# Designed miniproteins, single chains, continued (3), part 54

Each design is a single chain, and the fold is of that chain. pLDDT is the mean over its residues in the fold that is shown.

## One batch from the design tools (miniprotein)

Design m9851
Fold by ESMFold2-Fast:
Structure m9851 (fold): chain A 96 residues (1-96)
Amino acid sequence: SMKEAANQEAEETKQEIERKLKEIEDLAVRTVSLTGDSESAEKALKEAIETAKEAIELLDRGMKGTPEETKKATEEARRKVEEMKRKMLEKFQELL
């Protein structure tokens, strides 16, 4: 059904967000090891965690609605996480 398909895509998107956050956490650890600067890495990681949490909350709310609302929430969550990943890569590149 359309609702089952939309919910499955949203759940898969939640897993993708968690995977991307883990990649950013690993990058933060690597950056601290190379630079010795834990404050900048910690601040960036906190921002990434907050954005991931907002994206997951958006998906959870969308999944309670219509298939159309679920799809819109999934698209918005993906946009937020892609923007977050781009910003985090730029921030960590500047620290290296």
Scores: mean pLDDT 86

Design m9852
Fold by ESMFold2-Fast:
Structure m9852 (fold): chain A 120 residues (1-120)
Amino acid sequence: SAEEILEKIEEVIKKIEEIKKKVEDPNLTPEEMKKLVAEAYGEVIRVLEEAIEYARSKNDKKSVEELKKLYEELKKKLGELLDKFEKSTDKEEQQKLALEMLDLIKEAAERVREIVEEIS
């Protein structure tokens, strides 16, 4: 149901905020930052896939298209930031890029929520 998906999205948003706090730890390695970003991304992709299936079950083709577009834009933007992260030799820059990736992931989760709320 929409309510169950919306509850999962709220849990994912909360988890992303907790991950952001972990990335701010000065003792965290770049490899650990990358794993935390990947974890947050995986959670958002899961609720995005559930939202697409729900929109399909409602024959809401517009919401399916908007969710698929959101997925492709998120994938592209994260790929660009991840490339910058991997090319960086500065831990402070890598931390900044990891936080920027987490902000994009959170924004995507919030957009999934908005789209799901509009599905009739």
Scores: mean pLDDT 89

Design m9853
Fold by ESMFold2-Fast:
Structure m9853 (fold): chain A 87 residues (1-87)
Amino acid sequence: MTQEEIIEEALKRAKKRMEEMGIKDEEALEKAIELARRMLEALENGDLEELARIGREYFDLIINAPTPDAAAVLAIFGDEFGKVVNS
């Protein structure tokens, strides 16, 4: 799969799950997609320091999420993205 195909598949799965739960936060989803793109580039380049930075930024976004829906969107996208990357 290309990086874009990984993002698209994760997004499709995450959106389905979010729709079933009745939650939505477009800003949180956009931030998660941006971090996922950076993570795929870091993985391709073997950049462990950048992977650690991305992990800290993702954790910070969840802990400082402005609403429960924002936190849930970040967690759901991250979960589905991780499943696609490890499949």
Scores: mean pLDDT 85

Design m9854
Fold by ESMFold2-Fast:
Structure m9854 (fold): chain A 87 residues (1-87)
Amino acid sequence: SAMEEVEKLLEEMKKALEEDPSDLETVEKYFNKVIQALASALDRETFSRALDVVYEYGSKVFKAAKAGDIEKAKEYIEEMLKRLKEI
């Protein structure tokens, strides 16, 4: 399912942050893959709601990662997944 693919991509993003916290380009690449997976699987209205969640929590992940707070960035990734499962 789309949600299984999204969960896998978010887990890979957490691992990338643990391996190289300074590689924000790789983090952005994973966010783009999450958006593509959602776009391929969801209708337009549901996708719009999912995008709002990805942008809200994605912004928080980038801010935490830029600050060097990798544990907080990982918490925001986990909360993003939780919110996406509620859609």
Scores: mean pLDDT 86

Design m9855
Fold by ESMFold2-Fast:
Structure m9855 (fold): chain A 103 residues (1-103)
Amino acid sequence: HMEELKKKEQEAKSYLRQAIDVLREAADRYKAQGKEEKANAFREAVDRIEEVLNSDKPLKEQILEAARIVVELAQKLGFDPEVMEEVGRILSYIAKALEAYEA
């Protein structure tokens, strides 16, 4: 079942790209609003996740590291309710990536 494994990996990677896109859109929106601390924190999270995705780590480890980076982002911003709404959406995509990989 090598073809099914490859499809699961492609689907998981697609969800991780969607998570990064949401993080970038949030960073750009916060920058436009003059919320530089939030904008910088979200952009740092994007950079950290991109480094993970460009690493030679197994895909499952990349997914779990991405989730950890997003949780650390929430902690850094003091679990601000506005930020937690964005974090929830991003973690939902990361959860879908893990589900696609484990399916």
Scores: mean pLDDT 86

Design m9856
Fold by ESMFold2-Fast:
Structure m9856 (fold): chain A 96 residues (1-96)
Amino acid sequence: SDISRAIGLVLRAIGLELDAKKSKDPKKLIEIAEEMLKIAKELLKLGFPKFAKKVAEMAIKVAEKALKLSKDPELIKKAKELIEEGKKLIEEAKKK
């Protein structure tokens, strides 16, 4: 069932948000944001644009936290790329 799969993905995203709230490691926050964006893309593909939008918004906040905590140029670059990817996903979800 697509709805059962979508619920599982949303619960995974909530777990990742809780992990992100506990972390001050920019590298771990980037890994969490990347996984959240993968979840958002799958939710959009499954036909759940409202869930996809919400998870993409969560991913942007996690990537913004990584950006604020990082002094590493490569991690800063990756965080900015994830923020832009999340914004594009939100706009795609709005068109549905």
Scores: mean pLDDT 90

Design m9857
Fold by ESMFold2-Fast:
Structure m9857 (fold): chain A 87 residues (1-87)
Amino acid sequence: MEEKLKELAEKLIEASTTLDVESLKEYIKEEVKRVLGLELDDEQAELIVEAVRGLALDVETLAKLLKILKEKGFEAFKEELERLKAR
């Protein structure tokens, strides 16, 4: 699972350098559904866009956030993202 989360994080970061915001949101929704089995709404996808482009998180930090999303759900993901933004 850790390798899949790292690969997902790497793909999302790479996509963030080549895709516009709308294309990136759709790509995030598709990849998160494929890898984690989670269907994201637009608000949830936008928060992941903020993590990869706005905060420019590294692969390890993003993989940890994706692990939180998978294991503890979106509210825990949002709380951790807000903690990272405050630093």
Scores: mean pLDDT 81

Design m9858
Fold by ESMFold2-Fast:
Formats: C-alpha cells, structure tokens, sequence
Structure m9858 (fold): chain A 81 residues (1-81)
C-alpha cells in the first residue's frame, strides 16, 4: 500500500541522515525496522549486500526497482564509511 511505502521510505531516508552524521548504530536500527515491515533482513556484511537488501525492502514495499536501487546505493555508501 502507499502508506507502507511511505513508512519504509521515511525510515530508510532517516537512516541515511543518521549515517551521514556518523550515527551508524541508529542508522542500522532504522534500517532493521524498515526491513521488519516488509519481511526483509538487512545485510550489514558489506555495502553491496546492504544496498541489495535495502533495494529488496523498498521494492517489496512498492517502489520501482530503479528508484529503489539509487536510494539503496546512497544509504549503503554512507553507512560503509
């Protein structure tokens, strides 16, 4: 539903903001919460695996794949520092 996508997207965007400020544990928590809403477990083992799992969560919530991939790559890149 539109509401599910909005909630998942907001949590992932907020995680990206916390990651930029070096708040990695808070960012991870928000990504885990977003994943739980759609039954996807974030993979924090690498930036590539994290981007894959974030993309899967966004697509499952109803986002178009190309947009989901761009958002996922940006968030994973910030968290991988």
Amino acid sequence: SSELLEKVEKLIEEAGVWAVFGRKEEAKRLLQEAGELVGIKPDFSSAEKLAESIKEALVKAGMEEEKAERIARNVAKQLAK
Scores: mean pLDDT 87

Design m9859
Fold by ESMFold2-Fast:
Structure m9859 (fold): chain A 78 residues (1-78)
Amino acid sequence: SMEELERLRRVFREALANDEIVDKIAEKLGLPKELVRAILGYFLDLLETRPELWQKLPDEEREFMRRIAEVAEEILKE
């Protein structure tokens, strides 16, 4: 939905604006910080420049984006 896309864009944009948030996401996911930054940047770019591709992504990729957003939202609410 449009509301979901706007939520994902907002969360990824806010996370990328703060290096400490990227660090905390990386720690919680057990992934390298630079990989998390690359993933967040890729997702944000995709959702801002090619939102029509959202419906064409595999279900597993959409669920992964949602999971990352949920983790980021928990950290941002501190």
Scores: mean pLDDT 83

Design m9860
Fold by ESMFold2-Fast:
Structure m9860 (fold): chain A 86 residues (1-86)
Amino acid sequence: DPQAKQQQQELIKQAKERYDLYTSLLDKIVELSEALRNKAPQEEIQKLYEEAEKKLKEVKANTRTPVEAQSVKLYEQALAENKKKL
């Protein structure tokens, strides 16, 4: 069925785009945590925090499932804990 194949390809594309977005957010949270641990300059920490917050907003806008919503909540908690260390 050509229509079923097209729907499957679209779902794969959307899943890849969401995966890339989640991976990008995770990388930024890790980079921010490393900068905080290594006591990087305040301007670097602030920039990383703002980039992570922007990515989190994009991830939240693209959240589709309850499992993804739970992951978003964990990322929000991680980012909030990092903010307390600023």
Scores: mean pLDDT 79

Design m9861
Fold by ESMFold2-Fast:
Structure m9861 (fold): chain A 68 residues (1-68)
Amino acid sequence: MIILTEEQIAKLKELFDKHSKTKGYITLEDLEKEAPELVPFFPELDIDGDGKITYGEFLRYLKKQKEL
């Protein structure tokens, strides 16, 4: 499991706020455009493997990170 930094967590929260008003998830293309440094985390955050990171998947990832 890759550990997200506080800065990376803040950036993801910003992206979810921005995209939650339109579609409620973040795609790989969204990360490539707005936060390319987070692209390597996409497979870890996309727990369902559907090509979309939901806010629920992000929270699930953070919960597992705290369990380590």
Scores: mean pLDDT 75

Design m9862
Fold by ESMFold2-Fast:
Structure m9862 (fold): chain A 103 residues (1-103)
Amino acid sequence: MKVSIIIPVKNAAETIPKTLESLDKVNEKDKLTVIVVDDGSKDETKKIVEEYKKKSNLNIKIIDTGDVGIGEAVKAGKEVAEGIVVVTPADAVISENSVSNLL
């Protein structure tokens, strides 16, 4: 079974690097899709996520919603999500067994 983790972000440059780094340590990464929904960030959030996507083996999808609010941002992420869907804040630290524990 696949797992999709939706991370709505808005001006999360300080916290998103640690969240993405924790996801990169997760077991069963071949079954994991990380969906980052950028809701109109004005800081370096989008650049940080794009650079992480280039250097990481994580399946990262980036969606730009352009300041629609967290509810609509999460909805946009759910439209591309597969399998088990988890919504997590942009400051969450994910455990190595999080995906394995859902499967």
Scores: mean pLDDT 79

Design m9863
Fold by ESMFold2-Fast:
Structure m9863 (fold): chain A 56 residues (1-56)
Amino acid sequence: LAALRAELKTEFDKLAKESADYIKKGDVEKANEIGKERFDRSQELTARIAAALAAA
């Protein structure tokens, strides 16, 4: 669980930085794509954590 939480935080921090960089460059379309990916990854990792808790 701690490892999954650390992975999630690292991935989100990276995507947030990339999104901010694209916004600064004026590439809003790329920033929006990264935003959607963050949301999808969040749901996937939340489901994995829930499954791990159910197995315990």
Scores: mean pLDDT 75

Design m9864
Fold by ESMFold2-Fast:
Structure m9864 (fold): chain A 67 residues (1-67)
Amino acid sequence: MDKKIMEALIEAFKYLAEGDVEKAEKVLKEAGIPAKVEDGVIQVENVSLSPEEAKKLQKELEKIAEE
């Protein structure tokens, strides 16, 4: 997964944690990710992203930055 896409997903989850669903969706749309937010969860066509996956993406992004 591209670093920019991972960064956008992490930022979107951060906005969801702050209760800003509209900003979360906007960040995903601007990054070219076909996703929507429903019931506090980011849903992509044929894929669902959970808080656990968001934590994994954050960890991977930090590792990529260290390389």
Scores: mean pLDDT 63

Design m9865
Fold by ESMFold2-Fast:
Structure m9865 (fold): chain A 76 residues (1-76)
Amino acid sequence: SAALGEEIWNRYFASTHDALSGSGRGLYGIPEEELREMLENPVAYGLSPELAALPARYGLDALVAAIRAYLDTLAP
């Protein structure tokens, strides 16, 4: 759900947003494959290692879908 995606984004990604989007990608521009990699190996992306525990709790595909649903609400 977008609500879950908003919670995860604001807690774990928002503080590093500028670094993650510095390649000219906006918030909306992060592809699902990159979100998947970030959830599996968050430390490599400068994110909290706590993120690596979430796929076991919620499911990797469900988390990717939730984050994408939230980012889609931010598209202009």
Scores: mean pLDDT 71

Design m9866
Fold by ESMFold2-Fast:
Structure m9866 (fold): chain A 67 residues (1-67)
Amino acid sequence: SLRDALRAAGTPRDRAILAQLDVLEQRMAELEELAKQGNSDAGKRLERLQRVLEEVLAQLEERLAAG
C-alpha cells in the first residue's frame, strides 16, 4: 500500500505526507457519518475532500514512480 511504502521510505517528508493522509481520512470519516445523519453540508464537504484526496494520491503515485 502507499502507506506501507511511505513508512518504509522513512524520510521526514514521507512521514509528514502519511500524517496528512491520516488527518484527511479521519475528517472524511467524520463527514461521512454526518452526511448519513442527513447533513447535506457535510456531504458537500466530503465530496470536496474526496477530490483533494484523489489528487494527493495521484501526486504521490507519480513521486514514487519517479523515485
Scores: mean pLDDT 76

Design m9867
Fold by ESMFold2-Fast:
Structure m9867 (fold): chain A 66 residues (1-66)
Amino acid sequence: SSLDAQRDALNARHDELIAQLDRQIADLQRRGAPMRDVLLVESEKGLVTMSYSAQQQELDNQKRAA
């Protein structure tokens, strides 16, 4: 279904964004950046996760209403 395609696209985008943020955290840790800088990126990752959960909930709501 088109909703299943939208979910697959959402999952792919989320995986890409999380992978980018994880690489940023790894690079910061590798070069000995301050904990503050690491926590800021982890905070961004948390916001991305919250947005993803909200978007999944909306797709689930649309699928149940169909």
Scores: mean pLDDT 86

Design m9868
Fold by ESMFold2-Fast:
Structure m9868 (fold): chain A 115 residues (1-115)
Amino acid sequence: MIAEEMIRELERLKEALLNKDEKKLEEEIERLGELMKRAGMSEEEVEEFKENLRRAIESASGLGTQLGLVESLIQAAEEGARSGDALAAARRMKGLARAAATGEPFGWNYPSLLA
């Protein structure tokens, strides 16, 4: 099932982050994109997801923030596996990556917006 394959690729992405393996990180992002396309996302949605995921990882305050994002993506994929709706899982993952990419990882720069 596509959602189960997404969970496996997200676990590999987590390993790449822990090992600081930039090449493996990029390979796992590309594999996730292919799985999201197989789930029914458009090529434009897949490219947006990959770009936002890369930005979120790069802008993260540290490894803990990067791992927290990946755990959130795993939870979305697990719900997709349980429901049998890989496309809904893919779209939730896209939304999570977008939120992480556009949010401030420290909260320091916009404390008034957290009120």
Scores: mean pLDDT 79

Design m9869
Fold by ESMFold2-Fast:
Structure m9869 (fold): chain A 79 residues (1-79)
Amino acid sequence: MDDLINRISQKVKDELSKYISDEAAEEVAKQVKLGLEAQHQGNSEEAARHFQKAANIASDAGVPNDVISEIIQKAIDEF
């Protein structure tokens, strides 16, 4: 499970690095990772909070909302 979450998080970082700085992309990927870990533990409310924070960081960094939604949803769907 940790391997899958790490792989998904790396994919999120790599995809976002096309739009924003590596530092910002890494912070978004960290929030996605925390969200997937919370989801795995059955903490759906905590997971939603982390995914929302990831979306906010990406939006603040200049990523379009449709791109953010696609990247986060693909991460959730792969999990």
Scores: mean pLDDT 83

Design m9870
Fold by ESMFold2-Fast:
Structure m9870 (fold): chain A 96 residues (1-96)
Amino acid sequence: DEQLKRSLNAAIGLLEAARDAAAAGDTDVALLYLELALRFLEEARKLAKDDPEKVKLLEEAIEYVEKARAALEAGDTDSAIAYLEKAIEILEKLLS
């Protein structure tokens, strides 16, 4: 599905931007990118609704993004980056 791939690529790009912003100490900017990424991930989940395996992987990626958000809000930048890398890995697997 071309629309699903576009939503996944948009989410990956936003999560990479969030990771880079977090690493630079731009926490507010990182949190904004995570909010935008979650919107694309919710769209991807709706597009994949009839594929249980893809839905499961999307829900796992969303969980890691939510953990990254919580870590950033707590000032734990290293944990946030690790969670974002896990989310990106899952989403890249969905594109394969």
Scores: mean pLDDT 90

Design m9871
Fold by ESMFold2-Fast:
Structure m9871 (fold): chain A 112 residues (1-112)
Amino acid sequence: MIESEVVRVEIGPDGVAEAELELEAPGPSTATVTVRAEGPEMAPAVYSGLLSAGEDAGTPTEIRIETTPEESIGVARFPVPAGRHRVRVRLRTAGVNAGARVEVEARVEPLA
């Protein structure tokens, strides 16, 4: 059972990074996706991302995650039903950040 997953991805020469994570919710839950810059290798930059979640959720939900130079952390929260979910995160940033690493964490918390 996957209640949380963490993936580290490298930003490509086009300024794009993609991550795919698997989550398993035991019942109706809140999923939280956190994106953060890793280490001093990443210059302060604005990040934007789209999150698509859940083969079991029917239509994928597109969630925008934005980070600022002041906050290298972006967070999105959304409801998920019980079952297995595949979360796809696509991040876009400036090409100057190519080769930098980003941590993507996904976590589920039961609604009670």
Scores: mean pLDDT 64

Design m9872
Fold by ESMFold2-Fast:
Order: sequence, then structure tokens, then C-alpha cells
Structure m9872 (fold): chain A 94 residues (1-94)
Amino acid sequence: MRSENEERLLKALKAMLEGKDLAGVFDESGNWAIAAFLKNIKDSSLEAIIDYLLNHPGVKLTPEQKAELEALRDSDLSVEEQAEKIFEILTSPL
């Protein structure tokens, strides 16, 4: 039922929530998958994803990463550019 891109995005989100090493989950395919998924959703869905990442206690983010995610919601970047930035933020070492 779900596309391979949506499945990869969900696996990546689950890996973050479990506190796993993201290097093995976020590869070139994963980056393409999240960008492709977000390209097909409305801005409100992107905002919901950012809110989920900011408010979920299982997500291991630094204060700096959280600030960058908050800034993305107010940016003039495209959905695809915001998706790439989210991916970049989430793959950064703590």
C-alpha cells in the first residue's frame, strides 16, 4: 500500500525515535525518499512533520538542531529544500 519512498521515510523516523545511529538509515536513497515524499504533500504536512520532530521525546536533537527546525517553518525555502535541510539536521552528529 505504501510507496517505497514513504516506507523508507517511516523507517528513518522510527530509527530516530529509537535513538539508533542514523548513518545506516539516511543514505542517498533515504534523502531522495524524504524529498520525494514531501514534494507530494502540502506545506501544512511539512509543518506537522517538523512539529512531530520538535515535540517527540524519543527524538535525539540538540538545542541547535531544534532551533534550525523551528527556523525552517518560517523560511522562504521550498518544501524540497526544507526536506533536505531536515535530513541534514537529523544526520548531524550530536
Scores: mean pLDDT 57

Design m9873
Fold by ESMFold2-Fast:
Formats: structure tokens, sequence, C-alpha cells
Structure m9873 (fold): chain A 72 residues (1-72)
């Protein structure tokens, strides 16, 4: 199984982050690839993006999501 690392910049846009995470997760599952997704977001959006990340990981076992805060 191949492993791929992907970075997503989600400055305050939780919907964009969710859409990109779902797309990456679906492609990873379809191709039997393990994906590690690093998501950068604003402090105000951190908890919402973390919730989306947990939902994606629960649905797609080949996907791991790491959520961090972007520097101000």
Amino acid sequence: MEEVEVSVDAKGDVEKAEKELKKIAEEAEKNNIKAIVKVGTLKSSLEEVKKVAKEIEAKYPNVKVEVGVLAE
C-alpha cells in the first residue's frame, strides 16, 4: 500500500477544508492508498476542522488527518 502526504490550507474556510478532505479520502480509498492529510487553519476554526477530521477518519480508515493552527 502506497502512502501519500497531502497539505491543505483552510484559512477560516471549514467548508472548503471538508470538501478537500472528502475528495482526498475518497481517492485514497478507491486506490487503496494510505493518506496523511495535514490541515492548517485559523484558531477560530480549529475545533470545527478537528470535528470534520474525526468524521473523515471514522468513515475512511486509510486516512489520517493532522490539524494545526496557521501562524498569524
Scores: mean pLDDT 76

Design m9874
Fold by ESMFold2-Fast:
Structure m9874 (fold): chain A 82 residues (1-82)
Amino acid sequence: RIAELLEELAEIERRLRELLASEEDEAARQAIHEAATTPLLEAAPEVQALLDAGDEEGALERALEAAREGLRRAEEVARAAK
């Protein structure tokens, strides 16, 4: 199951990378990157607490939830950038 979560995380990263690569405006690219990373930064203390407790799968699930929210926000910013 950890392998499946890592595969999903890799797919989110690939989609975000494609989104950033297609954007030529530097300000819009920065806004997309900030939107994508903010949920991960907010989740970082909880992810660390799960890792400290030995719950590697739970930590990965929380990080994945934050990554999905980041991608969603990044896609919204990309759509609004015009």
Scores: mean pLDDT 79

Design m9875
Fold by ESMFold2-Fast:
Structure m9875 (fold): chain A 99 residues (1-99)
Amino acid sequence: LRERAEELIRRAEELLREAKELAKEKNAPVGTYMLLISAEIHIEFARRALEEGSPKAFEYIALAAEDIKAAAELLEDEELVKRAEELAEEARELYREAL
């Protein structure tokens, strides 16, 4: 379970990095950056939960992925939206299994 959470956190960090780069390239409005900041905070909460051995790490990963998805929708990147949704769904499933 810990290895799975670490993998999903790495995927969230990669998606966040790509979304931040795209937002900069497109001169995105402040609302997009607020979603990316929210995602970064949720990734930090996921890392803290993981250190504590809490299954809430998966819940925070799902929240980060939803924030990234919302930002990707504003950036009109369909592939990034799909990747973020897949990550959110996988994290939610793992959270249910860990309970």
Scores: mean pLDDT 88

Design m9876
Fold by ESMFold2-Fast:
Structure m9876 (fold): chain A 82 residues (1-82)
Amino acid sequence: GSRRAAEANRKAAEVNREEGSERGAELAEKGAEEAAKGGPEGNRRGAELNAQAASEAATDGADEGARANAEGAEENEEAARA
């Protein structure tokens, strides 16, 4: 649940930095913090931040970062439903 979502977001932040999307990385880190709080509200907010991070990464040309952020959003949405 929340731990997997937080780990996915931290990995997404790393990938975004490697590809040069600083904004994508910052949003993914905030998503990890919200996911780590747990519960439906924390994970839902984490998913929203991941979606924003994916959009920023795509704008910056960080295609792997965008994909990693989308995967993080899915993990957060699943955790929010649990």
Scores: mean pLDDT 80

Design m9877
Fold by ESMFold2-Fast:
Structure m9877 (fold): chain A 114 residues (1-114)
Amino acid sequence: SMEEAREVAEEYKEKIRAAVAAGDYGTAFALALQAIADLLGLLVPDMPAEARARFVAVLKATADKAAAVEDDREALVGVFREFKERLLALVREHAPEVTELMEEILEEFIEIFE
């Protein structure tokens, strides 16, 4: 449900804030990607395999970019904003009904790094 998705997002948001406060930016970013993967599974459980593969590819490419700059908080914000645009394009194509909620959650996560 959307209510369950908001609860999961708030739990991850607390963990991400703790990691950022500790200076563990790589861990914070990994938690943010895990949150998005979990939320997609919760909000779109019956996603077709072809669509799922496209989301997995974007998540993996973003994780690889983040790993290259994990100690640079400002660079991670840039990686996250690029990820937001790419992910929302796929959400609009495959699950348009959750676009607004996903955009809200992504923006809140990015704000923690700013």
Scores: mean pLDDT 88

Design m9878
Fold by ESMFold2-Fast:
Structure m9878 (fold): chain A 86 residues (1-86)
Amino acid sequence: MELSEKLLEEKERLKKKYLPFLVRSYRTPDSRLTPEQLRQLWDDIREALRKAGSDRSEADIDLLTGELLGEIVREAVQKVVEERLE
């Protein structure tokens, strides 16, 4: 999927916004995100990407939302693992 400059900027903004939150959530064993928190996070990311990609289909926005959320979760887990290896 080809991303416009505006979508790339919004993707980076959302990652910077939510990555610290997810790192904090994964840093302690008891800090698991609830299903409600995950739904809210999905909705927030989807709405922001929808506004940045107003010419995109709903299916494309859903795919981008899933990919971005998965990327942020993976990076948050990796940062916590790296902190433990230091």
Scores: mean pLDDT 77

Design m9879
Fold by ESMFold2-Fast:
Structure m9879 (fold): chain A 112 residues (1-112)
Amino acid sequence: MSVKEEIDEAIARTDDPRVKAILQTLRDEIKSIEDLLKFLDEVAKFLLSDGVTGDLHVDIVRALGVLGYVLKDPEVIEKLREILEPLTQSKDPAVQEAAREALKAIEEGEKR
């Protein structure tokens, strides 16, 4: 499958309009696995900063979980784990919970 087809599957799997909006923006910007990895580097800087967390942090983490369920590229999956594992120790309980659910989604995606 192309990366765009995998992102389209991720969009179809979520009913959350905020998560859908994030994934739709990704679909329009991402043309290759290299573009996705570059995007994930920027997302990691945002999510792993010492700044105040908010609803956007939770929405992005949830979007990464849906992507991780669908995506099959091992390099992308490893990058997602590198971003999400530290977030399971977040001081924000909502981010901590979203990160745990995202890692669970990645594991379930690998089994199918």
Scores: mean pLDDT 81

Design m9880
Fold by ESMFold2-Fast:
Structure m9880 (fold): chain A 72 residues (1-72)
Amino acid sequence: SAEEEEMVERFIKASKGLEEYLKTNELSEEEREKAKEVILGNTEKLLSVVKDPELQKRIEEETKRALEALDK
């Protein structure tokens, strides 16, 4: 649905923004852990409502990229 597509687009945009930010900025360990909690919580919520398998894959791929960026 258009609503699901919009939700996924907003999630991906926010996640990519964080990834770009982390290329030049360092977060504290506490800040990184809080960011991971927020990302994982949002991912679980989106995967519970988004039924399109292609959109689910995009959510999972972007989540992985964001978590990898936070682990550096």
Scores: mean pLDDT 82

Design m9881
Fold by ESMFold2-Fast:
Structure m9881 (fold): chain A 64 residues (1-64)
Amino acid sequence: SMEEKIKKLVEEVKNAIAEIRALKQQDLSDPEVQAQLDAAITRLVKASKELLDMGVDVAEALKP
């Protein structure tokens, strides 16, 4: 359902944010860390765009 897709995308956004926060505490000069950070940012952007295309306010969806 659309509600299930929205929930999945919101979880992907939350997980990407958590991963980015964790990676920023690592050695950012490490090319493996940089690659993981770029991948997490790409997933965040993609999931956010999909939510926006579905008419979802991402900022509201991330509020408790």
Scores: mean pLDDT 81

Design m9882
Fold by ESMFold2-Fast:
Parts: sequence; C-alpha cells; structure tokens
Structure m9882 (fold): chain A 75 residues (1-75)
Amino acid sequence: GGIVTREDAELAAELARETGDPGIGGEKVAEMTGVDEGAARAAAALGYVGGKPPELVAGLDQARAERMGVRAAAL
C-alpha cells in the first residue's frame, strides 16, 4: 500500500466532476495507489483539504459543509 498524494486526489476529483459521480473519485484514488480502506479514507480527506493533518480535516469538513451548501461534497 501507499499514501495518496494531493495530485492523485485532485485527479480523482476532476474525474468525479467529469463523470458526475463524486464516489468515483475515492474509488479511483484507491485503484491508482493501491491503498487499503483506512489509508484511502485518510488520504482522500487530505487530498480534498490540501494535505492538512487529520485533526484539521474534521474542522475544515464542518466549515466546508456549511459554506458550500452542497450535498455529497464530502468523502
């Protein structure tokens, strides 16, 4: 296994936008990097918030949900 980079997460996010399925972004990241479920979840969160530590991700996820007002925006 490995850790997903920000670039890998950004590519997956672009693929999700192009296909209209945000779930594909997470699946594609796992496929590309061979990470397991726990590592894929952590790396995807880091990718979406630009490589920030896990403790910051929780706060940013809450703030993002409030500001964006978009459903299914989180992984």
Scores: mean pLDDT 46

Design m9883
Fold by ESMFold2-Fast:
Order: C-alpha cells, then sequence, then structure tokens
Structure m9883 (fold): chain A 93 residues (1-93)
C-alpha cells in the first residue's frame, strides 16, 4: 500500500540522518525495519519485482554501513529516497 511505502520512506530518511550523525547501529536497525516492511508488502503486491529491487538496494546499504563505508551507504540511501518518493507520487497520481 501507499501507507507502507511512506513508512519505508520515513525509515530510510531516519537511517540517512543516523548515518550522517555517526550512529551506524541505529541506521542499520532502521534499514532492517524498512526491509521487513518491504518483504511483507511484496507477499501481497502487484509491484513485487519493484519491492524486491528496493530490498536488494537496502541490503547493499546495510552491507556498506557494516563495512564502515558510510559514503557509499549515503549515496545508496539518497538514490532510494528519490526513487521511492517518485513511486509514491506516481501511485497518488
Amino acid sequence: TIATLKSVLALLTQALAAAQAGNIAAAIADLKSAAALLSAAAATSSIADYLSALTADLNAAITALSNGNVAAAQQILNTLIALLSAAIALLEA
């Protein structure tokens, strides 16, 4: 649902802010919560392929943060936030 995508967007925004503040544990926790919401949505969604692609990018961001590559994680998160914002706009049009 659009509500689920908005919840994911909020978690990605929180994760980005946490990563920028150096709170890597909080950033990873927010991203794992976002991935869980996407996985639940994919089970009943007509856009399952899109949600799977978002989940793959989220896992890439988690891996980058776990390896201390905050810059790479921030780039991935900025891209995901932009893509998800565009998807929500299209679904609301």
Scores: mean pLDDT 81

